Designed miniproteins, single chains, continued (4). Designs and how they scored, part 4

Each design is a single chain, and the fold is of that chain. pLDDT is the mean over its residues in the fold that is shown.

## One batch from the design tools (miniprotein)

Design m12107
Fold by ESMFold2-Fast:
Structure m12107 (fold): chain A 98 residues (1-98)
Amino acid sequence: MSLEEVLARIDELIAEIRARLSGPDGRILLRLAEQLRGFAEKALAGEPVDPFEIEVLLGMARMALGVLKLTGGSPEAIEAAERLIELIEELGELVRAK
């Protein structure tokens, strides 16, 4: 997947979170997705992105998914968290490959 494709998928996920998720779970996932979008925009602009910051974001997203599964979060929230993790991993690979 290209950086442009990753950014497009992040924008799609942000739109879906805003449309389908409300309350604390939606706010947390939206914040993490917007942070990921910032890293993707920097990478597209040829600006340096610290792989460590991407790994920290990945850890935060995995923690959010764990909490959702433990507390009975909605299927939509769980799906959004899983998609967010996949996009963070993909961006991390693209940043490391350069």
Scores: mean pLDDT 85

Design m12108
Fold by ESMFold2-Fast:
Structure m12108 (fold): chain A 102 residues (1-102)
Amino acid sequence: MLTIEQLKEVLKGLGAPDEIIDIFVEAFEKMRKVSKDKKELELGQRYLLAMVSIILDTKDKEEAIKKINELYEDFKKRSKNPELQKVFDEAFKKLIEVIKKQ
């Protein structure tokens, strides 16, 4: 896994807005507090990065929301940790709000 500082650098390098970086970092820090399982944390980090990539790469708002919803549903099927799912749900909702404002 990347450290939080490495994660911020990667997201800034991709051109992610500070609002999106803050949502991602907060979600990842919360996931690390609720799980000590490296594989679960790597899963969460991977899905959050995929969501950010969709936001940055997809110009159509409705298409971006659809793809992010599909990732969220897939994450819920793969993660069996309710606390991790709760943290991810909060991050998902915040990311959808950012897309809807633009």
Scores: mean pLDDT 81

Design m12109
Fold by ESMFold2-Fast:
Structure m12109 (fold): chain A 82 residues (1-82)
Amino acid sequence: MKEERRKRLLERLKKAGYTPEQIEDALEYFDLLFENGDPVEAFDEYLKKRLGITDEELEAARAGDPEAQRKITEKMKEYLKK
């Protein structure tokens, strides 16, 4: 089931004209969601791998640091639109 849905997403993104890099981003996030089941944990792994966010930045954001949370949100928005 996971592989079937992943393949469908890949084909859809290719037909929509997304770049290979954008497709990899979407698939990596999709894979992490299916592996962890928890959106928070999946997001942490995605952010570390794709956005280059450090464990320290993620820890600060989880501790409720508004600046760390805002910085991560901005990086994620920029990356998802790219």
Scores: mean pLDDT 65

Design m12110
Fold by ESMFold2-Fast:
Structure m12110 (fold): chain A 70 residues (1-70)
Amino acid sequence: GSVVNSLMSMPSRISSNRPAVDTITDMLQRNPNISNSQVAKTFEALTGEKISNSDASRMKKGLFKKMEEA
């Protein structure tokens, strides 16, 4: 698609759950080989909201990028 006015690193609906995002970031720092399915299940357990493997993949990518910039 064309250029859109959106942040590429993480979907807004996921980033709004800061405590869950922080917990998953800590998990990724401890175990970077964690699967997309495990990330999705952990997010569901923390927030009660189910996310897809595609959303979990984008979340992992965004969080890894954020960690690399830190």
Scores: mean pLDDT 69

Design m12111
Fold by ESMFold2-Fast:
Structure m12111 (fold): chain A 93 residues (1-93)
Amino acid sequence: MVRVFVEQGNRKVAEAARDLADEVRVAPTGGGAVQLIPEDSPLAVGTPSNPEESAEAIREAVRRGEHIAVVGTGKSDEILAKALEEVRAELAA
């Protein structure tokens, strides 16, 4: 299953990940979420710059059992949280 690393301010992502991920960790802003993941681990990164693309990458990462990091401001929080909820619903069906 997936591990999710979330920068502070992405509350909805952290909540959505709780029932889906083996581990949810909250890191300080400024790239802290990415730093918690080993360099050799498969990783999808969600950012405010590309929220729709990030959402697609996150859905695919969850299906593959890869790690997820959400970096940056809370602006993408709602879009990325919806992506996690959608994949959770697919896996529960």
Scores: mean pLDDT 70

Design m12112
Fold by ESMFold2-Fast:
Structure m12112 (fold): chain A 89 residues (1-89)
Amino acid sequence: GLAELPESGKEAVKAALESGTGERLSKAIAGGLKLIGAAFTASYLKDAEQARRDALEGADLLYEGGTGENAKKALEGGRKAAEEIEAAA
């Protein structure tokens, strides 16, 4: 779950989910799942390159899932999480 994410990733998912409704909420959920999968890929599969790509896709989905300032925070946090997830592989 979210516990596997770096703090930046947890904050990114929270920002997107707090502001997302309808179709945006679906994208926020998909983005969160992509970040969790990326953290798993880094920690257990040790594929830093694939983990980075999946995490960046997750960050983009979180941006699309959020609104206004929350979307910006989700993108910035998700990108930082991608760097931290890649480094952890």
Scores: mean pLDDT 81

Design m12113
Fold by ESMFold2-Fast:
Order: sequence, then C-alpha cells, then structure tokens
Structure m12113 (fold): chain A 95 residues (1-95)
Amino acid sequence: EEKEAVLQLKATGVVLQAIKTLQRLASKEPSLKDDAQKAVKDIQDKLKQGNIQQALQTASDSLQKLASQSKDPEMSKELQELSDLAQSLLDQLQS
C-alpha cells in the first residue's frame, strides 16, 4: 500500500514536470508550440479523469516525439529524459 502511494506520488510529480517542460518548449520553439500545447492539454485531461497511468503514457509519448523534433539539444535531452522516467514509472505501476 505505501509503496503504491509513493509510486503514484512520483508519477504525479513527473506528469506535472512534463507539463512545465512542455510549456517551456512552447515558449522557446514557436514551430513546436501548437504540438506542445496540445500535449499539455491531453495530459491535463487524463489527470482530470484521475487516470495517472494514461497521463504518464501520454506524457512519455508526447515528450519522446517532441524530443526528436526539438532544435535545441539541451531541450531535446531534457524531454527524452522525462519521457524515459515517465515510461519507467508507468512500467512500475503496471507490474
């Protein structure tokens, strides 16, 4: 029970960090602004539904896609690292 609660707290933190990073991407790269804003909305919608696993999946997928499209190497790396972390937490919650 406590281990599951800790994983859910970590998952929520990663999802919120993904939203902040995607909002920063939208500010830095106008060419990715619409895709980043759509990703934020999709993640927020899953959070509103209480579906943390779908929020993590949506975050991981969106972050990975946008990491490959980012022109900023530092931003691309940060997006990829968050995508990997979201996927790791999703795998732990599904096991």
Scores: mean pLDDT 86

Design m12114
Fold by ESMFold2-Fast:
Structure m12114 (fold): chain A 85 residues (1-85)
Amino acid sequence: GKELAQEVIAEVQRLADEATIPAARQALLSLLDELQSLLKEGKLNLSEEDKERLIAAARRLSTATTTDEIQAAALEILEALENGL
């Protein structure tokens, strides 16, 4: 759960510095989809506040046009997971 998400977020932050923004966005969206699946299956336990943080990160990610915005979304996802796990 958390360790996998931290690894993916760290990789995306590295990719955001080196790769195109669309690639980093796709990686984060895939992570969010996986986290949503884990939440539905009860394999990831997050507070309602942390679930709202993930939704906020997804909204930020959908409008992100810079590397900094992609990294900010990744950090919000990490913070939500850090509080919930």
Scores: mean pLDDT 71

Design m12115
Fold by ESMFold2-Fast:
Structure m12115 (fold): chain A 78 residues (1-78)
Amino acid sequence: SMAELERKIAEVEARMNAMEDAILAALRQKGAPEAELEKLRASFEHGKQVAIEALRAGLSVEQALEIGNRAMQEKLEG
């Protein structure tokens, strides 16, 4: 159902946002430059979009998070 898909999207977004916030807080405490913080935010945004598309393709929350996390890491490494 659409309500089920919306709940899965909300769960993926909440979990990825919590991880992003924790990493950003740690980087700020270490005095990371703004360019590094911006790259992290852009990489998480990309990962979230990839994860949401995986959910829409019928994959589970767990599979979507794994795929989204991989896409985020690949963007950080490029």
Scores: mean pLDDT 90

Design m12116
Fold by ESMFold2-Fast:
Structure m12116 (fold): chain A 82 residues (1-82)
Amino acid sequence: MEKIQQQLKDIAEQVRSFLQSMGMEAPQSLIDSIENADVDGTKEQMDKIIEESPSVVRGSLKDLTDQTEYLLNQIKQEIEQS
C-alpha cells in the first residue's frame, strides 16, 4: 500500500507545483482529495480553480484536471483490485 500512497502524494505534489508556477495556491481540500483518490472531489476543486483563473491559463488547467482524473481513476482501480 505504500506504493499507492506515494503515487497519490506524487500526483498531489505535481498539481501543487503546477498551480504554484502560475502564482496560485493549491487548497488543502484539493490535496486531501487527490491523496484519498477522490476523483469527484478533485474534479470539483479543480473546476472551481479553473472558473477563478485567467482565461489564458484555463485550457492548461483543464488539461491538468483531465490528466489528474485519469491518473486517480487508474490508482482507484488498482486499490479496488487489491
Scores: mean pLDDT 80

Design m12117
Fold by ESMFold2-Fast:
Structure m12117 (fold): chain A 97 residues (1-97)
Amino acid sequence: EEKRKEAEERIEELEEEAEELRRRYLEKVKEELENKTKMSREELARLVAAGLLLAAAEFYVEQARRLLEEGGPLEKVEELLDEAEEDLRVARELLER
């Protein structure tokens, strides 16, 4: 029961982080589209990679929430949240360059 509450709190925290990072990602995409200079291949690759990692993290958090709500195994919920946390970390690093 306490571990389930801890998992729910972790899901909420990661949902907030993903939402914040999604806003930053969309702002960066908009800035690059409004900038009339061509992005380098390296810059474009980083932006695409950040977007994919962010999407993966959002998917894992949603799966974790659904599994938790369905009374699924906490071990699997934690595994999904660990994956989401790592993907968000890498995506954030890519967006800060």
Scores: mean pLDDT 84

Design m12118
Fold by ESMFold2-Fast:
Structure m12118 (fold): chain A 86 residues (1-86)
Amino acid sequence: SEKLEKAIEELEKALEILKKLGLPESVIKMIEGLIKEVEEALRENTEEKIKEVIKKLEDAIKLFEEGGLPKEVIELVKKALELLKE
């Protein structure tokens, strides 16, 4: 799905920003985990897996907002979420 591929691209952009800012490895691994989940959804191509990934992205956004991550990073993760909801 082109939408899942674009969602991966947005998450990869978020990962680059996090690495450039020198944020903790734990935060970097969270974004890497989300990328892996979207890649698995792209491979499986099922509605159930897509819904699971949407929930994980929503939960991650909440944690990132509460943790005070950079707004630019949060906006990229939100863009990935919107692509999966379309």
Scores: mean pLDDT 84

Design m12119
Fold by ESMFold2-Fast:
Structure m12119 (fold): chain A 79 residues (1-79)
Amino acid sequence: QIDQLLDQIVQASKAGDTDTLTQLSRQLADLIGDRLAALHAEDPQRALEALRQTQQRIDQTLSSLDPDSAKLFQQALKE
């Protein structure tokens, strides 16, 4: 699902759909937060591994976005 959301964010960026990009970015932030919180409660070491993997995928996505889309995406992830 994280990969699916990231792919949809890239597509929204290419389409110039900033509203969809922002909504999907917020959904991604919520999903990551929920999964990391649940995983941390079960296995903190596994949560750190998952965080690193997720961060690498986020970095790849940021590299594929235009500057304006990247700014919106990064801002949404901070919430």
Scores: mean pLDDT 78

Design m12120
Fold by ESMFold2-Fast:
Structure m12120 (fold): chain A 57 residues (1-57)
Amino acid sequence: MLYRLTPAGAIFAEILGRDVVSGAELAAVAERMTGVRLSPAEAVRRLLADGLIERVE
């Protein structure tokens, strides 16, 4: 599954060097930034709820 970073998530786009990313990449970035290991599903759920990403068709 692929997700697009929203303007609110622009910092993640800068770190990743792109605006369309997988849930696994989002979980890896979250772990690097916070030191907390998240599953891809949990990272995606939290970022969707916060409006930082949106689902790509």
Scores: mean pLDDT 72

Design m12121
Fold by ESMFold2-Fast:
Structure m12121 (fold): chain A 91 residues (1-91)
Amino acid sequence: MKEIEEIKKLFFERKPVTVRIRGPQDVVRLSSIFSEAIDNKTIPNKIVLETDSDRQLRMAEALVDNIRAELTRAGIDVNSITLEIRRLPPS
């Protein structure tokens, strides 16, 4: 088994991930994917959620809250991972 310090290093060395939030189904699916990544110590140190509407922004905020809750559950400092919401021009 890998030591906690090695797991933490793998988190820290992960490249940023950018994901697009288009609908409520994305929140549910991505929440599950990030929860699994947190449990597997594969979560990246930076996650960017892209939105193009106020509705998508609210969905991204809910996903950020879910990720923070899962980090807390896993005993990971929520400040060790950058969670960013980016507003895109409407398509």
Scores: mean pLDDT 72

Design m12122
Fold by ESMFold2-Fast:
Structure m12122 (fold): chain A 73 residues (1-73)
Amino acid sequence: VEEALKENRIKTVENIIKMDPEFQKKVENAKSKEELRKIVEEALRKFGGLSDEQIREWADLYAEKKIEEEKKK
């Protein structure tokens, strides 16, 4: 149940990033998990509607999944 909620939040973050070509480019150019997380936090703040705590949590979840996917071929 909790994993399904995490996946749903990650998908929401992914959709927000896809809506802004500038953030898509920044995500592609991110060299580390920390850089990726910071970029995603900026995208979520610009989108609005989320608390600072939610922004940090959702950004971390997205960055973690993205790094894992790149390690898996």
Scores: mean pLDDT 77

Design m12123
Fold by ESMFold2-Fast:
Structure m12123 (fold): chain A 69 residues (1-69)
Amino acid sequence: MDEEEIDEEVRVALMEIYLALAKKSTDVNEIKEIYKKAEELVDSLPEVTPAARQILEDLKKYLEEKEKE
């Protein structure tokens, strides 16, 4: 098993945790911080998986929704 393969799975799992944390928060500043960390994590991936992309999109939509009201 490749070390890179394990690292990619861990990163996707961490993104799922970020999404769950963001959805539990009502603090826009906290959600912004979570989104920034998730975006940095995706930017560090050699290839963006559909799962990682979907989670980032969900985070962005949730942040935009909370920034409105």
Scores: mean pLDDT 74

Design m12124
Fold by ESMFold2-Fast:
Structure m12124 (fold): chain A 76 residues (1-76)
Amino acid sequence: MNVELILKWSKSENEEVRQLALEVMLLSEDPELRLKAVELASKFENKEFRKKLLEKATKDEDEKVKEKAKKELEKE
């Protein structure tokens, strides 16, 4: 996966492109990329999408990803 490209797409002017980029990042085998997806999702404008992505991340295999997602959901 091209990390620079996905991070650029996560900041796209097109909301659908930003949503797709975050979903793709959360499916990555790299837990650092999944953690970054959670950080970016916590700042996402669409509350429904943000909560949905964070809820998925609370079930992640990596403890840091799960903990970050749970903390961000508590702020909602």
Scores: mean pLDDT 79

Design m12125
Fold by ESMFold2-Fast:
Structure m12125 (fold): chain A 75 residues (1-75)
Amino acid sequence: SDADVARFLGEFGRLRQRLVDAMLAYQEGRLSREQLEELLRQIEEEVRKLIEDHNVPEDVRQEVLDTLRALRADA
């Protein structure tokens, strides 16, 4: 439903913002590499849970995970 899609996008947007904030904190020297990697692992796990809870199609699931991995690689 439109409500389910909106909820998924809202929660995913929140997780994406956490990822961006963590990477910025790392670039500013406020996080160590180890702290960044721990936060990125937690965010990836939360995204996997979110995808499972919202029954997103497999192609969307793969695209979301690939996007997060690409962002992680830029750290």
Scores: mean pLDDT 77

Design m12126
Fold by ESMFold2-Fast:
Order: C-alpha cells, then sequence, then structure tokens
Structure m12126 (fold): chain A 70 residues (1-70)
C-alpha cells in the first residue's frame, strides 16, 4: 500500500529527472504529474517520506520551468 505508492512515485521521479537531463520537457512534466498524483492519493500523505518525495517533485517542477524558458 504505502510502500507500493512510494516505489511508484520514486520510479516517476527518476523518470522525470532523466527527462530533464535530456531536455525532454513534455516527458518530464508527465512523469512529475504522475508522481505528484500518486503521492497525493497515498494512504498516508503526512508520512515524512511522502512529504520528502513531494519536495523532490517540487524541485523537479522548478527545473522544468527553467527548461521551458529556453
Amino acid sequence: ELREAIQKALDYITEAAKAIGNNDVEKAKQAVEKAREILEKSPHPDHPLVQRLKRAVDQLEKQIEKLEKK
């Protein structure tokens, strides 16, 4: 349950980071949105690890915004 949600979110976060590294803005956005959706729908949204992953998603969104300006 929570463990599966965290693993899926981590997989999407990794996908988003790789897409950002490749300047693939659209793929990065899709991966970040999926990670955020999983974390928001997780059974324990207040869990410290879930909050930590939400911060990672926020950071990736900021990187995507910088890429969009190019």
Scores: mean pLDDT 80

Design m12127
Fold by ESMFold2-Fast:
Structure m12127 (fold): chain A 102 residues (1-102)
Amino acid sequence: MEEELEKLMQEIRDTVDKGLAEINKLAKEDPEKAAEAYINLVRTVADLYERALSLAKEKGDEEGIEKVKELFKQISDRIPQEYADAVAELRKKREEELEKLK
């Protein structure tokens, strides 16, 4: 079980890293697409979390359940913050451009 659970936890981490990289790229090009990518990332991560949690519960792995919950807690804080930071950077650049056009 630990091997299958570790693989799912790694898939969650990889999905978050890939999704956040795409969001950061899209936030500079198309904020609407960045918002869609954010929603899709949250849904995908939630689905993977439920799968990992179900696997750990099925096997009676109490330590695995705690590890999955801790990982989800960390990423649930990280995803909204990095999205907000990416969008805020674009907004600041747009405000600076408008100030120059006075």
Scores: mean pLDDT 79

Design m12128
Fold by ESMFold2-Fast:
Formats: sequence, structure tokens, C-alpha cells
Structure m12128 (fold): chain A 74 residues (1-74)
Amino acid sequence: SDPPVDQDDIDRGFRIVDRLRDIAIRLNNDDAIQQVDIARDYLQQARDTGDQTYFDRGSQYIRRAVQIIQQTRR
């Protein structure tokens, strides 16, 4: 009886992942690329299953990628 994951949120997640991946490649940061690719895989599982748990996991990896990128730029 948990609500299904919002497809608009998944679409926003994919846009964020695509942008972060582009930034990570420009920074030549393999760790950030890896976190982004894991996030993308979880967002795909969230899309395929409607399971909020996969979206939450993908969001964790997005946050990790952002932290790595921020540390690399400073």
C-alpha cells in the first residue's frame, strides 16, 4: 500500500544523472562516473518495477557522485 514511485521523479533523476556523468567525464573522475552509473542502474530498476526502494538507492548514489564532484572541484 506504499504509493508507486513517481515517474516524473524518475525522469528528473535521469536528467540529473546525465548531467552529473557529463561533469564527471570532464573532470576525468572515475569514482564519480562509477557512482553515477550505479545511480542510473537503480533508476532504471525503479522505472521497471515501480519500487520506491530502488529510487531511494539511486538517489543515495546521486548524492555520493555530487560529493565526489564537489571535492574534485575544490
Scores: mean pLDDT 86

Design m12129
Fold by ESMFold2-Fast:
Structure m12129 (fold): chain A 68 residues (1-68)
Amino acid sequence: MVHQFSSTFSSGDGQPLPPDEAARLRAQARAALLAQLAGITDPEIRENVEAVLRSLGVSDAELAAARA
């Protein structure tokens, strides 16, 4: 059976979230991805995650700190 653990990921258009909560979820996603960078040893995955973070407005300095 396929898992449907995509409710929070797919809730962009379908969910009546208050704008404040939507902004908080985006900020939490950025923080979670930055935290995950420290554990990513695969260069291909790290490169892709860094590209996503840059598209979300994360600075080079923060990416460098997460790599260390």
Scores: mean pLDDT 68

Design m12130
Fold by ESMFold2-Fast:
Structure m12130 (fold): chain A 61 residues (1-61)
Amino acid sequence: MEAVESLSEEQREVAREVADKLLEVAAEFARTLKEIRPDMSEAGLKQAEETLRIYEEYKAE
């Protein structure tokens, strides 16, 4: 049993599940946006690439 003042083991596991789902959804949106890249606005393309890089960094850590 791990006693963590800020998060119990149960809360940590729930937070991990929620974070994983949110990141999966964000990554799917970014991939979809990037797929229309040739006709995407410059701002849209830049945002999609940044979102994917943030997701990759999070998964790498």
Scores: mean pLDDT 66

Design m12131
Fold by ESMFold2-Fast:
Structure m12131 (fold): chain A 75 residues (1-75)
Amino acid sequence: SVEERIELAKKTIEEVAKKNGMKADVEIEVHDDYIEITVTVNGKEIKLRIPIDASDEEVKRAAELLANYAIKVAK
């Protein structure tokens, strides 16, 4: 379900941030054809759009990439 993919993305981002000793705030917006993920670390925001029909593997990969980019930008 979309709700399960949202939870997967959020947990993945929070886990990556925690592993790096940082806290990430995650906001997710669902649209007709995409999901928009906003990650805030140390007051810096980055956003990524994922297709609404993305697989669990694609969602997890995108979430990991987004989290790593947010952490680098915040440092």
Scores: mean pLDDT 84

Design m12132
Fold by ESMFold2-Fast:
Structure m12132 (fold): chain A 60 residues (1-60)
Amino acid sequence: SEKEKLESRIKELDAQIDELVAQMREAVARGDFETALDLGVQLLSLVVERNILKKELEKL
């Protein structure tokens, strides 16, 4: 169903966000600020997508 597809994608995004946050923390810890910035941009993109999908799920 549409609801199950949205819930599955949100769960996938949550896992990807958690992984990116962990990678960004590691990059900052080693002083790799260029990698941390790049990961931060990717994180922002995933968070925006997740928020859009959550709003769609709430309308169902």
Scores: mean pLDDT 88

Design m12133
Fold by ESMFold2-Fast:
Parts: C-alpha cells; sequence; structure tokens
Structure m12133 (fold): chain A 98 residues (1-98)
C-alpha cells in the first residue's frame, strides 16, 4: 500500500528530526523546533489524506498554491528521498563523532 508506505516514511522523518532536535542545547530552541516539526508532519499527512480522498487538486492553506495530484505525489516522493538522505547523513555524523 502506497499510503501506508508514506505514513511509515513520515514516522521515520519525525523520529530522525526528534533525534536531531534532542542535540540542541537551549530548551526554547527544542520547543520551537518541535512545534515546526509537528506543523510539517501535519502538512504531509494532509497531502496524503487529499490523495486518498481522490481530489484533483489541493490548495495550500497558507500561500494559496494550487497543487495537482501528480505534484502532491512528487512532493511526497521527494520527502521519501530526503528521509533516506537524512538517515545516511545521521549515520555518517555518528561515525565521525565516534
Amino acid sequence: SWAARYREDIARLRALALEEIARREAPEDVAEARALLDAYVAYLEGLLDALEAGVESIVHPVDGTVLTREEVREILERVRREIAELERAAEEEREREE
């Protein structure tokens, strides 16, 4: 299932981002970063919901940008690739720290 796969990818993105946020020194920076992460996750989940609902286009609630179903899929696929890249970068950084 493509939708289940993307939800797993979003969960991995959240986990990776939380690990990165945990490295921040100031509690206020942690809180702000977590709020931004929550907003981004909600945005991605909204894109998945729109695709599952079979909408032909989605209007971005903040900037009014109109996205087609194909563009939404491209966004989600780019996010998936970014998650894989972040996982690799996190592993490389851990190796350098050790």
Scores: mean pLDDT 70

Design m12134
Fold by ESMFold2-Fast:
Structure m12134 (fold): chain A 90 residues (1-90)
Amino acid sequence: MKEIEEKLEKADRLMEEVNRELTRIMQDGSASPEELRRIEEKLRETIRILEEVIRKAKEANDEETVYRGLLFKIVAESELLVVERMKERL
């Protein structure tokens, strides 16, 4: 259970970093391919962590944490699609 909390905190921190970088890109109107690749890597790592959280929460019959993990994963996957579209426009 403490392990799940630590993983959720790490995922939250990664998403805060991604959101900060994406906000800067949207305001500046430009991003390098390398910058987008780094953001994509952070999002994929976040999704991996959330999949581990969901798996462990299911094993623990913690429905609330499963639900939270799934919602968080949807947000991360949605942002990943935005980054993929930005890469295609370069």
Scores: mean pLDDT 84

Design m12135
Fold by ESMFold2-Fast:
Structure m12135 (fold): chain A 93 residues (1-93)
Amino acid sequence: EKYKKGLEEVTKKAIEALREAAREDPESRPVFLAGEKEVKIVTEEGLKKGDYKTAAERIANILEQAAGLASPETAKRLQEVADEAKKLADEIK
């Protein structure tokens, strides 16, 4: 239950951060929207399989890649959520 809730919270933050990135940067918007879709797929698969660790690790990787293409302020937000996802993954055995 704890890790399932953690994954759901990180997923919500990741989607919100990617949507904000897409709104602020029209040129890179397709990348951020693709990232949102990937986060949703990864989360659904993790919830279905009960593999929250792999889902959290994959979300972190998606957000770190997106941060490399974002403005400094948006990149900071994406990285903060990526760090939260990594921390969640590290807590899961």
Scores: mean pLDDT 85

Design m12136
Fold by ESMFold2-Fast:
Structure m12136 (fold): chain A 85 residues (1-85)
Amino acid sequence: MAREVLRRWLEGVRRVAEALAAGDWERARALEEELLRELGEELRALVAALRAGTLSEEDRRALEEALAEAREALTRAVAEAEAKA
């Protein structure tokens, strides 16, 4: 189910964002690599379905919401890391 894949991806993005905000670049990299290893194939399939126009309206909305939350989390983390520099 696409919603479950997106939920797990968003949890992973939040962990990366927390590490970035803390200035722990090595941990952030390790968490990013883990996330890509765990969900890379499922995310690639989901993006392919989006491009092909085969995603349900429910899955498209879930994807858009997850992308918005991920963007906000990463933007805040980068701003916090920059403020510490």
Scores: mean pLDDT 79

Design m12137
Fold by ESMFold2-Fast:
Structure m12137 (fold): chain A 90 residues (1-90)
Amino acid sequence: MALAMALYIAQLATQAIEAARKGDFDKAVELFEQIKRIAEEGVRFGIPHAEELLKAAQKGLEAARNGDADTVIKYAEEVKKIALEIIEES
């Protein structure tokens, strides 16, 4: 479960980077809202690093809502890093 969650989140974060690079902030918002919801479930199920993932997702979502591409990319990369940590511990 944790491995599948982390792989899916990494995919969503990669799409968020692409959306931000194209200036598609509506798409970046949708993607980070999905990441946030999955991270919230991860926290509820006690998945390691899920709280860090949720914080990164919240910051990425805020940046996407503000149209800040550089900050969206920064937090999408942080989400991918945390997802990799979950994968390595699975």
Scores: mean pLDDT 86

Design m12138
Fold by ESMFold2-Fast:
Structure m12138 (fold): chain A 89 residues (1-89)
Amino acid sequence: SPESLYRETGGPLKELEELIEKIKKDKETPLEVFEKEYEKIKKKGEEVLELLRRVSPPESPFLKEFEERYKKLTKEAEKALEERKKELE
C-alpha cells in the first residue's frame, strides 16, 4: 500500500533527524565525518524521493509530505553543519 511504502522510505528522514541531533550535541566528532554522513543520507533520500515520484500519483498527499519534510530536514542539517564550521574557526 502507499502507506507501507511511506513507512519503508521514511528511513532517510529519521537518519537526517538523528544526524542533526548528533551535530548539535557531539562536539568531539570531526566536522568531515558529519559532512560525509550527510552526503550519504542525502543521496539515499534523493533515491527514495525519485522512487516515490515514479510510483505515487501526482496528487499523492504523502509524496508532498515527504518532499516538504525532506527539504526542511536537509536545510536544518546544512544549517547545523555551517554553525559547527563557524564554531571551529
Scores: mean pLDDT 78

Design m12139
Fold by ESMFold2-Fast:
Structure m12139 (fold): chain A 94 residues (1-94)
Amino acid sequence: DELKEFIRNRLIELFNSDPVLKKKLTDESLKAMVLSILLLMEELGIDVSDLEKVEKLLNLLFDYARKNNGRLLNPFTLSKEEILEKIPELKELI
């Protein structure tokens, strides 16, 4: 659960850095985001032991959310190919 705590704490930091996104951060939404990020890492084959890559992933997802009215990517409804089309920079983390 150290990985889940790392992701949670980084998401809180990133969302709190933006005055609009801060208002959208709830305990329930945070839990859902952590789960979605873990699933995304598994789907893309990102090394979860490489915290530098995990941080880069979180920064890319935050940038995507900022551009999309605070909505994170939904890995439950998107293929790997669709995800990489939306955020091509994720290819450098695989």
Scores: mean pLDDT 78

Design m12140
Fold by ESMFold2-Fast:
Structure m12140 (fold): chain A 68 residues (1-68)
Amino acid sequence: MTQKMADTLGKLALEYGVDKSVVDEAVKAVLDSGSLEPGLEVLRKAGVSEEKLKEIEEEVQKAKLELE
């Protein structure tokens, strides 16, 4: 499940035009912690809007619930 969270976050962040180095750091934070929050925090510090962060969180939670 952690991999699915990291993949979903990384895909959406790249689609939003976030720098690949920042996306890689956010993905690593999710994989290392087993939680979405550290990855969202990396993106927030990089200047991703709260609305886009909320969209990422909703999509990840949806994917997580559907693939349990």
Scores: mean pLDDT 79

Design m12141
Fold by ESMFold2-Fast:
Structure m12141 (fold): chain A 89 residues (1-89)
Amino acid sequence: SPEEIIEKAKELIDKARQHLEEGKKAFENGDYEKAIEHFQKAIDYATEAIKLLLKVRDDPEAQKLYDEAWTLRGEAARLLAEAKKKIKS
């Protein structure tokens, strides 16, 4: 049902947000390898949420969550790139 898909997407977005925050903490502490792992997990969870939400694209709540998941994925992707640059230096 649309309700089940939306609930699953919310859980995935929460997991993405948790990993994004843990990745930021690792980055601030200079643990770039740990930061990369967390940012990659944030991207993966956000991407899974986006795929689910596309199945219920006519739902207004799904559209709001879709925008949130894309924003979260974009931030995690930018931070992942920065963490990878730190390891290569």
Scores: mean pLDDT 90

